Designed miniproteins, single chains, continued (3). Designs and how they scored, part 36

Each design is a single chain, and the fold is of that chain. pLDDT is the mean over its residues in the fold that is shown.

## One batch from the design tools (miniprotein)

Design m9307
Fold by ESMFold2-Fast:
Structure m9307 (fold): chain A 85 residues (1-85)
Amino acid sequence: MSEEAVKELTAEISEAARRAYEEAKARTDDPEEVEKLTIQLLAERAPELEKKAEEAAEKGGEFAKKAAEKVKEELEAVKKAAEEL
C-alpha cells in the first residue's frame, strides 16, 4: 500500500500549499505580499508535513522513501525562502 501512502502525503502537501495561498490572498491584494505570506504560512506547516513524509517512507519502502526525500527537500527550500522575507 506504499502508493496510497504517497498519494495521501502528496494530497496533504498540495492542500497545505493551497490553503496558504488562499489565506495570503485573503490578507492582501498585493501579488508580492501574497507570495511572501504564502511562503511564510507554508513554512509554519513544514515540520508537520516533514513528519508525515517520514511516516510515509517507513510504511512504503523504496518508492515512498524517495517521494518523502523529495518532499523534505521542497519543504527545506520553503523554509529557506521564508527566512529571506
Scores: mean pLDDT 76

Design m9308
Fold by ESMFold2-Fast:
Structure m9308 (fold): chain A 87 residues (1-87)
Amino acid sequence: MEEELLEKIRKLLKEKGVSEEEIDKIIRFLKLAAEKYGIKALELALQFLELLPSDKEVTLQDIADHLKTVLNIPEEEAQRLIEEALK
């Protein structure tokens, strides 16, 4: 389940023209988010990506901002997850 969702997310990001370096950062962020908030974090990220227009540029910040809103993640926690993903 988790690996299948991560594979689908990686494929969608690649189709949207996101660089491999940025995809790796996004996947690290999503793994950290799933550890704290469960598989729902991956499901919500996948839904967000599926609803975005094909020409919309996607960044780690866009995904982090969406999950922060839908999962009610505190700003300090969201920032910590981003910082860990960038290591």
Scores: mean pLDDT 81

Design m9309
Fold by ESMFold2-Fast:
Structure m9309 (fold): chain A 68 residues (1-68)
Amino acid sequence: SAEEYFEKGKKLFEEGRYEEAVEYFTKAIELDPDNAEAWQNLGKAYHKLGRYDEAQEYLQKAAELEAA
């Protein structure tokens, strides 16, 4: 489920496995694109990888979903 992918992503992020966290957060949002928390964590993971343009884009998507 989307929730299972999201929880897996959070665990990987806490372990510093940011590339793998990106994969699981991406799978979570593919199943539940309205999950602002998943977009936020995807953005944070990209920021940890030094991919600042992607990080900014995904954090902006999370903010827009939280405002809706």
Scores: mean pLDDT 87

Design m9311
Fold by ESMFold2-Fast:
Structure m9311 (fold): chain A 73 residues (1-73)
Amino acid sequence: MLENLSDEEKERVKELAEQSIKDAEKYFKEGNKNQAAAYLTSAYIAAATLRNMGYEEDAEKILKKVKEIEKKM
């Protein structure tokens, strides 16, 4: 099993990604597309970080949500 430090890092990055996706959806609905794009970029970076940490499935789930929002650009 992953030890507490690795689990803490994973959860931190995952929470950042999930929050960034929520913020992107919020700003997109409000018509602030520039801010929405900035938060989508943050989610992409978080997904890349998760992938580099070996959490491919978590990274893939985040990327799918980001792609879904981008499709509405």
Scores: mean pLDDT 79

Design m9312
Fold by ESMFold2-Fast:
Structure m9312 (fold): chain A 79 residues (1-79)
Amino acid sequence: SLAERIEKFVEELRKKIDEDPDSPESQELYREVTEPQRIIAEGLESGDEEKIEEGLRRLAELLGVPVEEVRRLLEEELA
């Protein structure tokens, strides 16, 4: 599921931060994960499909997968 992919990515990010908290890489990864999730959550709360799509697009880029795959995972979670 989308949640499982996000959870896996967040776990890897947490490990990097714990091992090298002072690295610019850790700061950048944290921001990249946090912002797409916030955008998706705001879109879901407001019913703004354009916000949801923007957040999914950013998340897809972060995960290295097509946006259509991330969108499919979200649709499966909502079904």
Scores: mean pLDDT 71

Design m9313
Fold by ESMFold2-Fast:
Structure m9313 (fold): chain A 63 residues (1-63)
Amino acid sequence: KFLENAAKSGIDLARAAMEHPALLERAVKAAEFAYKIGKKTNPELAEEAQRVLEEARAALEAH
């Protein structure tokens, strides 16, 4: 399903961006997008996206 694939791509992008301190704000935005889409399509994807979002926000706060 298109929206599920979009949410998965957002999660993958957020994880990749979290490996680079300069991209932490982008990681947060990607995770926010994935969570928003995930909530509308798949509860498990939404939970994963929310977890990644919390991790991205914590990483940004630590820098």
Scores: mean pLDDT 81

Design m9314
Fold by ESMFold2-Fast:
Structure m9314 (fold): chain A 85 residues (1-85)
Amino acid sequence: MLSPEELIKLAEEKVRELEEQVKNATPEDYESIKQAAEEVIRLAREAYELAKKEGNKDLMKKAMTVLARASRILKEVEEGIKKAK
């Protein structure tokens, strides 16, 4: 099982890549970016719950930051998908 630190690091790396992908995304990319953003949200939520159980406020803050970033990407991509339908 991954530690909360490992989960946050993985989620941060993935969300950084997604932020770059979204900047250059075409409509064909939106569905894959959406799925990846949903996965990052899942990882960030899991990390937040684990950090909360440990009382690690710094890790909780980092997890919430990643969650907010991934949620922004998800919203932008979902709006893009709706326009393409």
Scores: mean pLDDT 82

Design m9315
Fold by ESMFold2-Fast:
Structure m9315 (fold): chain A 60 residues (1-60)
Amino acid sequence: SMEDYKKKYNELAQKFLDEARRVRAEAEAQGLTPEQMRDRLRALSDKYLEEFKKLEEEYK
């Protein structure tokens, strides 16, 4: 259902945001460069793009 899809999408989106905040905080704590932080965030984004794609395929 659209409601179930929306719930799972929002849960996945919130999880992504929480992990992104953690990655930024860890990067800052480790004194990483903006470029190194960007690379870590890009890897996280790529991971979540695959998860969102899987979710979309379940509700196609």
Scores: mean pLDDT 87

Design m9316
Fold by ESMFold2-Fast:
Structure m9316 (fold): chain A 78 residues (1-78)
Amino acid sequence: MELSERERRVLLALYDLGRATARELAEILGLSQSTVSRTLRRLEERGLVAAERRGRTTYYSLTPAGRAVARELLEAER
C-alpha cells in the first residue's frame, strides 16, 4: 500500500497518541483541520483508522491494521 506523506504523518501521530481529534492532530502536525479530516477519511476508507462519534466530537484511533503499518513506518526511521 502506497501512503502519502500526510497519511504517514497522521498514522504515526495516532500511534503515539492512541486516540485524537482532527483538531488535535492539526495542531500537532501543523496542518489545517480540513486537510487532517480529509486525510483521516482516506485512512478510514483504507481500514487503517476508526472513527468514534461522541456528541459533537469525533475521535480517531488506529485499527489493528493501521497499528501494524505505523510500526513498519517507525522501523523505517532507523
Scores: mean pLDDT 83

Design m9317
Fold by ESMFold2-Fast:
Structure m9317 (fold): chain A 96 residues (1-96)
Amino acid sequence: MSAEELIEEAKKLIEKARELLKKGKIDEALDLLEEAINLLEEAIKQGADLKEVKELLEEILELLKEILKKTDDILRAIGLILRAIGLLFDIELLEK
């Protein structure tokens, strides 16, 4: 899968997760956000536009903050937040 294809799929997963969250389907939203993070990690390895990846990771973090207030799986939500923050720091280091 190309970096552009990985980014496009991640965008679709983020939007679907947002709709699932509105419907109270918290576990399904978590599954999609985890998959989106996995796709963005692979996109970085394939030389994706780091600005676009950063913007998508920031969207994921906002959705995970909302999920953290509603989920019974607090540790999973925190783990995904830490993964997204870690990728954002990696991107900042690559841009310096």
Scores: mean pLDDT 84

Design m9318
Fold by ESMFold2-Fast:
Structure m9318 (fold): chain A 64 residues (1-64)
Amino acid sequence: SLAEQLSRITGLPLSVAQRLIDEGYVKSLAQLAGFSPLNPKPGETVTLYLLQDDGSVKRVEVKL
């Protein structure tokens, strides 16, 4: 699934990856312009850089 692929690439928990998809932030892996840090620990903040349909990049912060 897209959530499993996103979780594997970023190190996000599967539940967090699924929530980002369900909330409409991520529709495909092609939107993922970047993320930091790799393999985040519980309590860390992960920043995702997501390519939008208008060509802009949206910064989304997720606290684990």
Scores: mean pLDDT 82

Design m9319
Fold by ESMFold2-Fast:
Structure m9319 (fold): chain A 88 residues (1-88)
Amino acid sequence: MRPSEEELKEAEKIAEETYKKSYEKAKKILLEAGVPEEEAEKLAKEIAAFSRLYAYALALDGRGEEAVEEGVKLGEERAKKEAEKLKK
């Protein structure tokens, strides 16, 4: 199975939107947990990058409609887990 050029463009668009939304949510979770701004920004970017890759894979698998939501959920869960680790 081979993605078309249009499928690749849509997957990239979905991935970028997932990155942006996941970054915003992850940063908020980390800041609310008391993580310093610089550390929260760095961790949020790393978390968002993982969410972006996951959403990209889902979009290429024909699940573009769920990709953003699922990727953002993954990032939110990871941000909460990292916040809990930093409290201890």
Scores: mean pLDDT 82

Design m9320
Fold by ESMFold2-Fast:
Structure m9320 (fold): chain A 80 residues (1-80)
Amino acid sequence: SAEELFLEKVEEELKEPFKLLEEGKPEEALELARKGAELYRGLAELARKAGDEAMAALYGKAAEMYEKTLEEVKKLVEEK
């Protein structure tokens, strides 16, 4: 489904902050994760306001995935 393809794309995107962190680029890793979380939260809000609850839920799930990734990246940066 289109939803499954979208979430697969998000899973691939979520690998990039950790790759940047392993390359010694913690600032870029944090920025990428934060921007992704902000983008998908904004898209979820816009979809909700448009009455598209299915898209709002999908974008909200992507935002949650990015927010969790941001939390994990922050923890790894602070422990180095």
Scores: mean pLDDT 86

Design m9321
Fold by ESMFold2-Fast:
Structure m9321 (fold): chain A 66 residues (1-66)
Amino acid sequence: MSAEEIAEETRELLRKNFPEEYDELIDREVEELLERLEKETDQSKRVALAVGAVLRVLGEAVDEEL
């Protein structure tokens, strides 16, 4: 799976599970994920980066009241 494929699947997953109010945050996190994935050659670390992006969006959604 390429960097672009991981980034796009992550974007689709996040947009499907979060309301459209988070689309701008999702797009920003996915763009940052893509940049990190392009610099990483280890497939296991690439998966960890994608999981990290999902957790960051979730964290922002939870902490938006603070």
Scores: mean pLDDT 77

Design m9322
Fold by ESMFold2-Fast:
Structure m9322 (fold): chain A 58 residues (1-58)
Amino acid sequence: KEKAKKEAYEEIKKTIEEAFKSGKQGKVDLEAIAKKYGLSVEEITKLAKEALQDVLRA
């Protein structure tokens, strides 16, 4: 249940963490991730905001 959302969240979070660790301001392609996991761009955008907040707290 919600496996696609969880996998999308983990991929987004990992991408953001790697961008921060490398000192690069990478852009996450939210539309490509939405298509990959069968989710809407709105859902992926919400997950990306949550992942960014989680990375900023870490």
Scores: mean pLDDT 73

Design m9323
Fold by ESMFold2-Fast:
Structure m9323 (fold): chain A 78 residues (1-78)
Amino acid sequence: MTPRELELLVEAGVLEIEAAVLLTFGELSEEARELLEEAMRKAQEAQEIIENGGDLEEAERLLREAERLLREAKRLME
């Protein structure tokens, strides 16, 4: 595993954990829940790409999308 692959895997894991914690313990609107579920799916897809030796640029793009969705969900949480 390259240092970049490890860096992206750690980032994916952090995003998945944060989304999972909010989904489990957060008081969520329907909109916030949908955004968190989408964020978690994109982070998981990025992890799969990295683990399979796929396109790291695509994995990074998915992680940036997951991070955006997570931030949007947090803004909707009261």
Scores: mean pLDDT 83

Design m9324
Fold by ESMFold2-Fast:
Structure m9324 (fold): chain A 70 residues (1-70)
Amino acid sequence: AALARTDPASLSPTEKAILRALALAGGKPLSVAELAKAIGASPATVSRALRRLEARGLVRRTPDGYALNL
């Protein structure tokens, strides 16, 4: 599917918290459960936010979890 171009500054608080947690991991992939625990959100909330971030190209899915694309 084609991805819409979106300003990264328009991210939700949950999306920003996920990006910060991934940045603090220093490029290590984190699972949905690890991210949920790190940011204090439900796994369902984290999964929805990760799908949006992946659609924007800001995170990538790996066999070990999700990682920051930069």
Scores: mean pLDDT 76

Design m9325
Fold by ESMFold2-Fast:
Structure m9325 (fold): chain A 120 residues (1-120)
Amino acid sequence: GGLAENVATAFRDLADEAREVSELAKKHGAEKASEILQTAADEMRRAADRLVELAKQGAPEREILTEASRAFRRVADLMEQALKEAEKEGASPEVIERMKRLVDTARQLADALEAEAARL
């Protein structure tokens, strides 16, 4: 696939993991954390769709990478808020560890995409 399709796949994969962790958090009584994670998953799916649309409209690769980086930063912030709520709600260590990985992954992807955009 093209750049936008590859980045969109990364958003959808991370959204799927966020939804699974959201369900696990809810099962453990972390309802507020679950709600915020669901919001982050929905934002990632919308970002994936927007990037594919930008590519169809002939947007430059730099614009696609910049938009993707910003979107990953926004969802990382949302998932960090969810993590803080999960800690307050006494979520299990498994939920906390998986949420930390989600935040770290989103931040790493944001940084990588920003660095790639800067090379263009």
Scores: mean pLDDT 90

Design m9326
Fold by ESMFold2-Fast:
Structure m9326 (fold): chain A 71 residues (1-71)
Amino acid sequence: SEIDELFKKYNKDGSGKITKEEFAEFLNEIARKKGIKLTQEQFDKLFAEIDKDGSGYITKEEFKEFLKKPL
C-alpha cells in the first residue's frame, strides 16, 4: 500500500505514530517537489487540523485522511 510505505518512511522510530518533526519532513519534501514554500504558520495550522486530540502525534488513520485531500 502506498500509504503504508509513506507512513513507514516517516515513522523512523517504529512507534506507529508520526511526530510533528517527521510530519514537517514529509510536508517540506512535498512542497520542495512541487516548487512551493510552506510557512511555519501554515504547517502549524495543518498539523493542528490533523492532530485533533492534541497528542503531538499523527496516527496512520489521520495521515491516511490527510492524503485523501488534494494539497
Scores: mean pLDDT 73

Design m9327
Fold by ESMFold2-Fast:
Structure m9327 (fold): chain A 66 residues (1-66)
Amino acid sequence: SDAALEAATEALAERTGLSREKARRVVELAAEYLRRGLLPSPEEIAEATGVSRETAGLALELVFGG
């Protein structure tokens, strides 16, 4: 849902110091994988978005675990 993606974006930005724009790109990519029924590695998200593995892992936790 849009509300869940917005909550994940805000949480990611707050916890990592990323801008909302960058956090949203990471969250949207993770959500795209979720919509496709795929679970990406943190490494795949990090490589695609330019964020750290730690940030990518948190985004996956927020999108798949929330």
Scores: mean pLDDT 85

Design m9328
Fold by ESMFold2-Fast:
Structure m9328 (fold): chain A 69 residues (1-69)
Amino acid sequence: MEEAKKLYQEAMIHAARGDYEKAIELFEKAVELDPNLYPAYFLLASIYKNHLGDEEKAEEYRKKAIEAA
């Protein structure tokens, strides 16, 4: 859906700028609208692992990415 793609694109811009809180919010919104948007799950996993140190959340989103692909 176009709305989910727009949120995904906005989340990518925020992540590139280091605004991880806003990026997470937008990625989570995007996958709520399109649960099969597997690239968003991989990016959520990456942010939680590499920038927040939340290994549990990172693994949860990694599994969702695999299920959506």
Scores: mean pLDDT 82

Design m9329
Fold by ESMFold2-Fast:
Structure m9329 (fold): chain A 79 residues (1-79)
Amino acid sequence: GSLEWEVDENGNLRKVRETPLSDEEKAAVEELFQRIAPLLKPGMRVVATVSRLGGKTTVVLAVYDENGNLLAYDIVERE
């Protein structure tokens, strides 16, 4: 599944897209999100991609600028 947010002109997060995620997957996304939140600027886009394989949940959080250039990413795995 995936979640996508845009940072508005006031620095607030606007959810652009949501694919249904479990509570555990949402918690993993939230953890990564808290790590990158202080780095976010208006116009940036944040994309969280969640995969589950063999009982492991892997979340990749990617931050893009307003032109679509990758600025940062972080990864967390849970069992």
Scores: mean pLDDT 78

Design m9330
Fold by ESMFold2-Fast:
Structure m9330 (fold): chain A 71 residues (1-71)
Amino acid sequence: MATLEEYVAIGDAALRLGKAAYERGDYKTAYSVFQAAANAYQKAAEIDPSFEPRAQEAKKLGEEAKKKYNA
């Protein structure tokens, strides 16, 4: 299994990429990438619960992107 540091790094990278995709109006890519960020932070939260708020934020951003993609 990946380490805590690897999950956090994946989540941080995905969160940045998702925000960039959202900003350019690529909501389908933003949704997919925010889901990847949420999953990575959720695995980090299983090791260290202090990452749970980051997982929830990424999930919420993904839901916002999905709403825009389906508009």
Scores: mean pLDDT 83

Design m9331
Fold by ESMFold2-Fast:
Structure m9331 (fold): chain A 100 residues (1-100)
Amino acid sequence: MKKVTLTAEATLPDGTKRKVTLEIEYDEIEDGKYKVIQRADGSVSVYKINEDGSLEKIENKFKNVKITIDGKPLPEGYTATFVFEYKDGKFTLLEAKVEG
């Protein structure tokens, strides 16, 4: 299984800028744009973003999906969202956001 780490700076609900990291394990995924949402309870939702902007829920394509802030788990009440593009074996981070 392949691993990828995507890192960005995001402004937290408290107004501070912090390093936010998404780690994913995968074997084979289709080219396209993806949205990952992780909540403080550890729940993760992964979506493929269609050309019209609609979201299709993806299951069983990604494993051990984890978002951390400065290497630590999300604080209670926080939700982190990453948007990235996968194309020709390359990941490009498009957006990283943290909400509380």
Scores: mean pLDDT 84

Design m9332
Fold by ESMFold2-Fast:
Structure m9332 (fold): chain A 86 residues (1-86)
Amino acid sequence: NPDSLSLVQRVTSQFGITDQDFIRRLSDIFSSLIQRYRDGQITLDQLRSILTVGVRRMLRDIGVPDSLIDPMSQSLVDSVIDLAQQ
């Protein structure tokens, strides 16, 4: 989903993340989760819960500072929820 890639690139650029492999992996995960929501396989609340836990873990795994995890994960989660509802 090109919209998921554009979303991830916008947010990661805001926080100075340039890891292209991470950006692609995150975009693919978001595209998959958005599709599962649109297909009725998961609820919006389930999507938000999966994103909240998963994004925070992924940001920690690539070494994002603790001070940036909360604002970056919030920005990513909210942007994905907004995209999923379009």
Scores: mean pLDDT 86

Design m9333
Fold by ESMFold2-Fast:
Structure m9333 (fold): chain A 95 residues (1-95)
Amino acid sequence: MPTEEQLQEEIQLSMVRMQKSVIEQTDPSKIDEKQAVAMGKQLIAQLNASKSAEVKKEVADALDTLSKKLKELPNPSPEAQKMAEELEAASKKAK
């Protein structure tokens, strides 16, 4: 009974949830800022491309989690600070 669309959505949800868990478990002092900014851009792109409400919700939660981690950096660059603000704004718009 699960459709191909439902299976694809479930896979996307699992991947986003796994990514969010990794972000939550990462110590802010050990975050690679360049990789975190790249990840933020990819999550925003995924939010904009997705037509699934459930996928958008999970991506929005991941955006919020990453924004919080970037704000916890000891000496964030202007790029990291800007990304944290963009991630927070994107998360709020998706809710």
Scores: mean pLDDT 78

Design m9334
Fold by ESMFold2-Fast:
Structure m9334 (fold): chain A 62 residues (1-62)
Amino acid sequence: MTGGEMLTLSRAIGELAKKYGVSNTEAALALSRAMEELVENGEEPTAERVIELAEKILREKV
């Protein structure tokens, strides 16, 4: 269990919530959705890539 990436994603939740004016729960759901889409596309879900895709999801849904 790689604690480093989980800590990075935890920090990203707060930053994304603040940046897009959404709740921490909504930011966490966007990160979860991003990870799911990367895995479905056969791409490795790195913390950086998950955050980038989560930002796109939040930008398109809000």
Scores: mean pLDDT 75

Design m9335
Fold by ESMFold2-Fast:
Structure m9335 (fold): chain A 83 residues (1-83)
Amino acid sequence: SSNVRQAFQMVGQATSLAIQTDPQRSDQIRRYGGQMSGAISQGNIDQARRHGQRLVDIASQGSDSVGQQVRQLVQQAIDLAEQ
């Protein structure tokens, strides 16, 4: 659906922002973003929230400001996936 496509775009943006705060963990961050998108595609919102929170946690360790941006993108992706 269009909402799922938009959710994937938001997860991609959140993943890219998190990588910018901690490039040394880029592979781990990409894995979390991929797991969040995978959970969304399966309709598993609880798992999507868990993986999204891992992106928020990593980004927040590098930058509080970027962590808040990642949190907003993760929440918007979840809201779209629940529609």
Scores: mean pLDDT 90

Design m9336
Fold by ESMFold2-Fast:
Structure m9336 (fold): chain A 70 residues (1-70)
Amino acid sequence: DAFKERAKAALGVFTDSLLEQTTDPATKAKIRELHAEAVERLDEATTKEQVEQVVSDFVIEASKIMQEGA
């Protein structure tokens, strides 16, 4: 599924960008854990709506983690 593969690639790039922006090891660990969970959820997703929900959830939770790390 090309759509799912693109979503995984986009999450990877976004995750790398967040890891580059933070120096706190605890924040980095939380972001890596969130990314691993999101990739697993994407592997299980069977509809475009499910993929979009995973991406949305990831962005929201990543934003919270970054705010807590600041």
Scores: mean pLDDT 82

Design m9337
Fold by ESMFold2-Fast:
Structure m9337 (fold): chain A 92 residues (1-92)
Amino acid sequence: KAEEAAKLALEAAKLAVKNAETLEAINLATAGALLAIGALADIKYGGSEKRAAEDALAAAELAKKAAELAGNEEAKKLAEEAIKLAKEAIEE
Protein backbone atom coordinates (compact mmCIF):
# COMPACT_ATOMS: atom_id res chain seq x y z
CA LYS A 1 0.00 0.00 0.00
CA ALA A 2 2.75 2.51 0.89
CA GLU A 3 4.67 1.63 -2.32
CA GLU A 4 1.50 1.96 -4.45
CA ALA A 5 0.70 5.30 -2.78
CA ALA A 6 4.23 6.62 -3.43
CA LYS A 7 4.13 5.49 -7.09
CA LEU A 8 0.75 7.17 -7.68
CA ALA A 9 1.91 10.35 -5.90
CA LEU A 10 5.00 10.48 -8.15
CA GLU A 11 2.86 9.95 -11.29
CA ALA A 12 0.43 12.68 -10.15
CA ALA A 13 3.32 15.11 -9.53
CA LYS A 14 4.82 14.39 -12.97
CA LEU A 15 1.46 15.01 -14.67
CA ALA A 16 0.84 18.19 -12.65
CA VAL A 17 4.17 19.72 -13.73
CA LYS A 18 3.30 19.25 -17.45
CA ASN A 19 0.40 21.73 -17.12
CA ALA A 20 1.94 23.98 -14.44
CA GLU A 21 1.94 27.66 -15.48
CA THR A 22 3.06 29.15 -12.15
CA LEU A 23 6.20 28.82 -10.06
CA GLU A 24 3.97 27.85 -7.09
CA ALA A 25 2.51 24.86 -8.98
CA ILE A 26 5.97 23.81 -10.26
CA ASN A 27 7.47 24.04 -6.74
CA LEU A 28 4.62 22.01 -5.18
CA ALA A 29 4.86 19.33 -7.90
CA THR A 30 8.66 19.15 -7.50
CA ALA A 31 8.44 18.86 -3.70
CA GLY A 32 5.80 16.13 -4.06
CA ALA A 33 7.96 14.20 -6.55
CA LEU A 34 11.02 14.38 -4.26
CA LEU A 35 9.05 13.12 -1.23
CA ALA A 36 7.56 10.28 -3.32
CA ILE A 37 11.05 9.28 -4.52
CA GLY A 38 12.21 9.35 -0.88
CA ALA A 39 9.32 7.11 0.18
CA LEU A 40 10.13 4.63 -2.62
CA ALA A 41 13.81 4.62 -1.58
CA ASP A 42 12.82 3.87 2.06
CA ILE A 43 10.76 0.89 0.82
CA LYS A 44 13.52 -0.37 -1.54
CA TYR A 45 16.41 -0.07 0.93
CA GLY A 46 14.66 -1.45 4.02
CA GLY A 47 13.73 1.77 5.80
CA SER A 48 10.62 2.32 7.94
CA GLU A 49 7.38 1.34 6.16
CA LYS A 50 5.46 3.75 8.42
CA ARG A 51 7.81 6.61 7.48
CA ALA A 52 7.42 5.66 3.80
CA ALA A 53 3.62 5.76 4.15
CA GLU A 54 3.78 9.17 5.92
CA ASP A 55 6.11 10.56 3.21
CA ALA A 56 3.81 9.12 0.50
CA LEU A 57 0.85 10.93 2.11
CA ALA A 58 2.78 14.23 2.21
CA ALA A 59 3.85 13.71 -1.42
CA ALA A 60 0.26 12.99 -2.50
CA GLU A 61 -1.10 16.09 -0.71
CA LEU A 62 1.51 18.29 -2.46
CA ALA A 63 0.77 16.62 -5.83
CA LYS A 64 -2.97 17.23 -5.35
CA LYS A 65 -2.36 20.94 -4.63
CA ALA A 66 -0.10 21.21 -7.69
CA ALA A 67 -2.71 19.43 -9.86
CA GLU A 68 -5.46 21.82 -8.65
CA LEU A 69 -3.28 24.86 -9.49
CA ALA A 70 -2.35 23.34 -12.89
CA GLY A 71 -5.98 22.44 -13.66
CA ASN A 72 -5.04 18.81 -14.39
CA GLU A 73 -8.00 16.58 -13.47
CA GLU A 74 -6.12 13.31 -14.19
CA ALA A 75 -3.23 14.33 -11.93
CA LYS A 76 -5.76 15.32 -9.23
CA LYS A 77 -7.51 11.91 -9.42
CA LEU A 78 -4.17 10.07 -9.14
CA ALA A 79 -3.18 12.22 -6.15
CA GLU A 80 -6.56 11.55 -4.43
CA GLU A 81 -6.09 7.78 -4.90
CA ALA A 82 -2.52 8.09 -3.55
CA ILE A 83 -3.87 9.96 -0.47
CA LYS A 84 -6.41 7.16 0.13
CA LEU A 85 -3.78 4.39 -0.16
CA ALA A 86 -1.26 6.26 2.03
CA LYS A 87 -3.88 6.79 4.79
CA GLU A 88 -4.77 3.07 4.67
CA ALA A 89 -1.04 2.19 4.94
CA ILE A 90 -0.59 4.50 7.97
CA GLU A 91 -3.70 3.10 9.77
CA GLU A 92 -2.50 -0.52 9.43
Scores: mean pLDDT 82

Design m9338
Fold by ESMFold2-Fast:
Structure m9338 (fold): chain A 76 residues (1-76)
Amino acid sequence: SMLEKIIEAFKKYDLDGDGKIKRGNLKEVLKELGLEPSDEEILEIIKKYDVDKDGEVDYKKLISDILGKDVTEYIK
């Protein structure tokens, strides 16, 4: 499914298994999913989902928001 492909793409870059990815990896994940985000679009995502202001994006929250579904239980 599309949901599983999205989760696996983010999980590949979640080296710590904490449900977050490094700011610098966000563009590569989105490119792997067939998207071509601009640097400005990446910054807007970071502003919304870098909740700890540590340069890491909470992708569980990002995916749940984009898809309108709670996916936190699928990302481990």
Scores: mean pLDDT 71

Design m9339
Fold by ESMFold2-Fast:
Structure m9339 (fold): chain A 65 residues (1-65)
Amino acid sequence: MEHFEKGLEYYEQKKYEEAVEEFQKAIAEDPDNAEVWRNLSKAEAELGKLKNIPNAGKAAAEKAK
């Protein structure tokens, strides 16, 4: 199973820590894939809300240009 697809499954299940881990693995395989960076940014932002971390996902969002 592709790491990007697995990350999307975890994100849909609201398992944001697992989603971030799988999206990071997908980025390691293809760092130029803006769609993966966009989804990593979303997962990190949701995880940041749960852990009260300000500006979570901002760095990944900048990479998704």
Scores: mean pLDDT 75

Design m9340
Fold by ESMFold2-Fast:
Structure m9340 (fold): chain A 87 residues (1-87)
Amino acid sequence: MIKELIEELRKLGEESLAKLAEETLELIKKIPDEKLRKELEERLKEELERAVRALKEGNVTAYAASALRIIGLQIDAELELERVKKE
């Protein structure tokens, strides 16, 4: 579950990314398009799994790439919510 992956990030010392992921999940949950919401939730889960794996392996470049993709998901969710608000 996404919540378990976020707690794993916290246990590994990555509190800032864990908080960003929680905030991103809360934004995704507000998206009224059920198909897009599920797609973004699955993408967040995949990136969290990659970030946790990279941290455990000491792969700094893989971790940074996953962190950037999570930031991108937050932006995508914000843009979708802003679009819905304007329509």
Scores: mean pLDDT 85

Design m9341
Fold by ESMFold2-Fast:
Structure m9341 (fold): chain A 70 residues (1-70)
Amino acid sequence: SLEEEIKKLAEEHKKKMEELLNKIEELRQKYLETGDPKEKEEIEKLMKELEKFREEYEKKMEELEKKLDE
């Protein structure tokens, strides 16, 4: 059902986002300790991946929600 698809997408997205955010947080702490600009670049790359993942998820969710409403 559409409801199950929506729930599954939300759960998968949440889990993946939390994993990425945790990695970013760890890198931020490393950057605070080392001051290594390489850590900033890694954070930026993960943030871009997070943004792309979120955008794709938002598009899919919007499409499913529109179908559910209709």
Scores: mean pLDDT 81

Design m9342
Fold by ESMFold2-Fast:
Parts: sequence; C-alpha cells; structure tokens
Structure m9342 (fold): chain A 83 residues (1-83)
Amino acid sequence: SIEEAEKLIEEAEKLIKEAKELAEKTKNEEAKKLILEAEITLGLALIYLGISKLTGDEELVERAIELAKEAIELAKKAIELAK
C-alpha cells in the first residue's frame, strides 16, 4: 500500500540521518559508502512512489516498498559499522 511505502520511506530517512551522524563522528569510510548506497536506493523508492501516485500503478508501489526496505537494511549496516 501507499501508506506502507510512505512509512518505510520515513523509517529509511530517519536511519540514514542517524547513520550519517555516526559515520561523520567516527570518519568511517565504509559506513559512508553504505550511506551513499542507501540514499540512492531511497531516491529510487521516492521516484517509484511518486510515479505510482500519478498513474495508480500498484506494481510501482510494491517496488517502492522493496527499495525502501533495502535502504533501511543498508542504513542499519552503516550504523553497525559506525558504532
């Protein structure tokens, strides 16, 4: 659902922000690379969700959900590395 996609995107944004703060404090270059991948993946999720809202394409909502979940996992890995 669109609501599920939006909730996952918000979670990804929060985790990416946390990961960025930790990586900057520790200067962890591997964590920074994962953060960049998470940001790109989240950007794609936002694009797919935006198109789905314009077209009503439910397949694009599902793709946005999958991409948001991937961004969450990348951000979590970055947080663990930056600890």
Scores: mean pLDDT 88

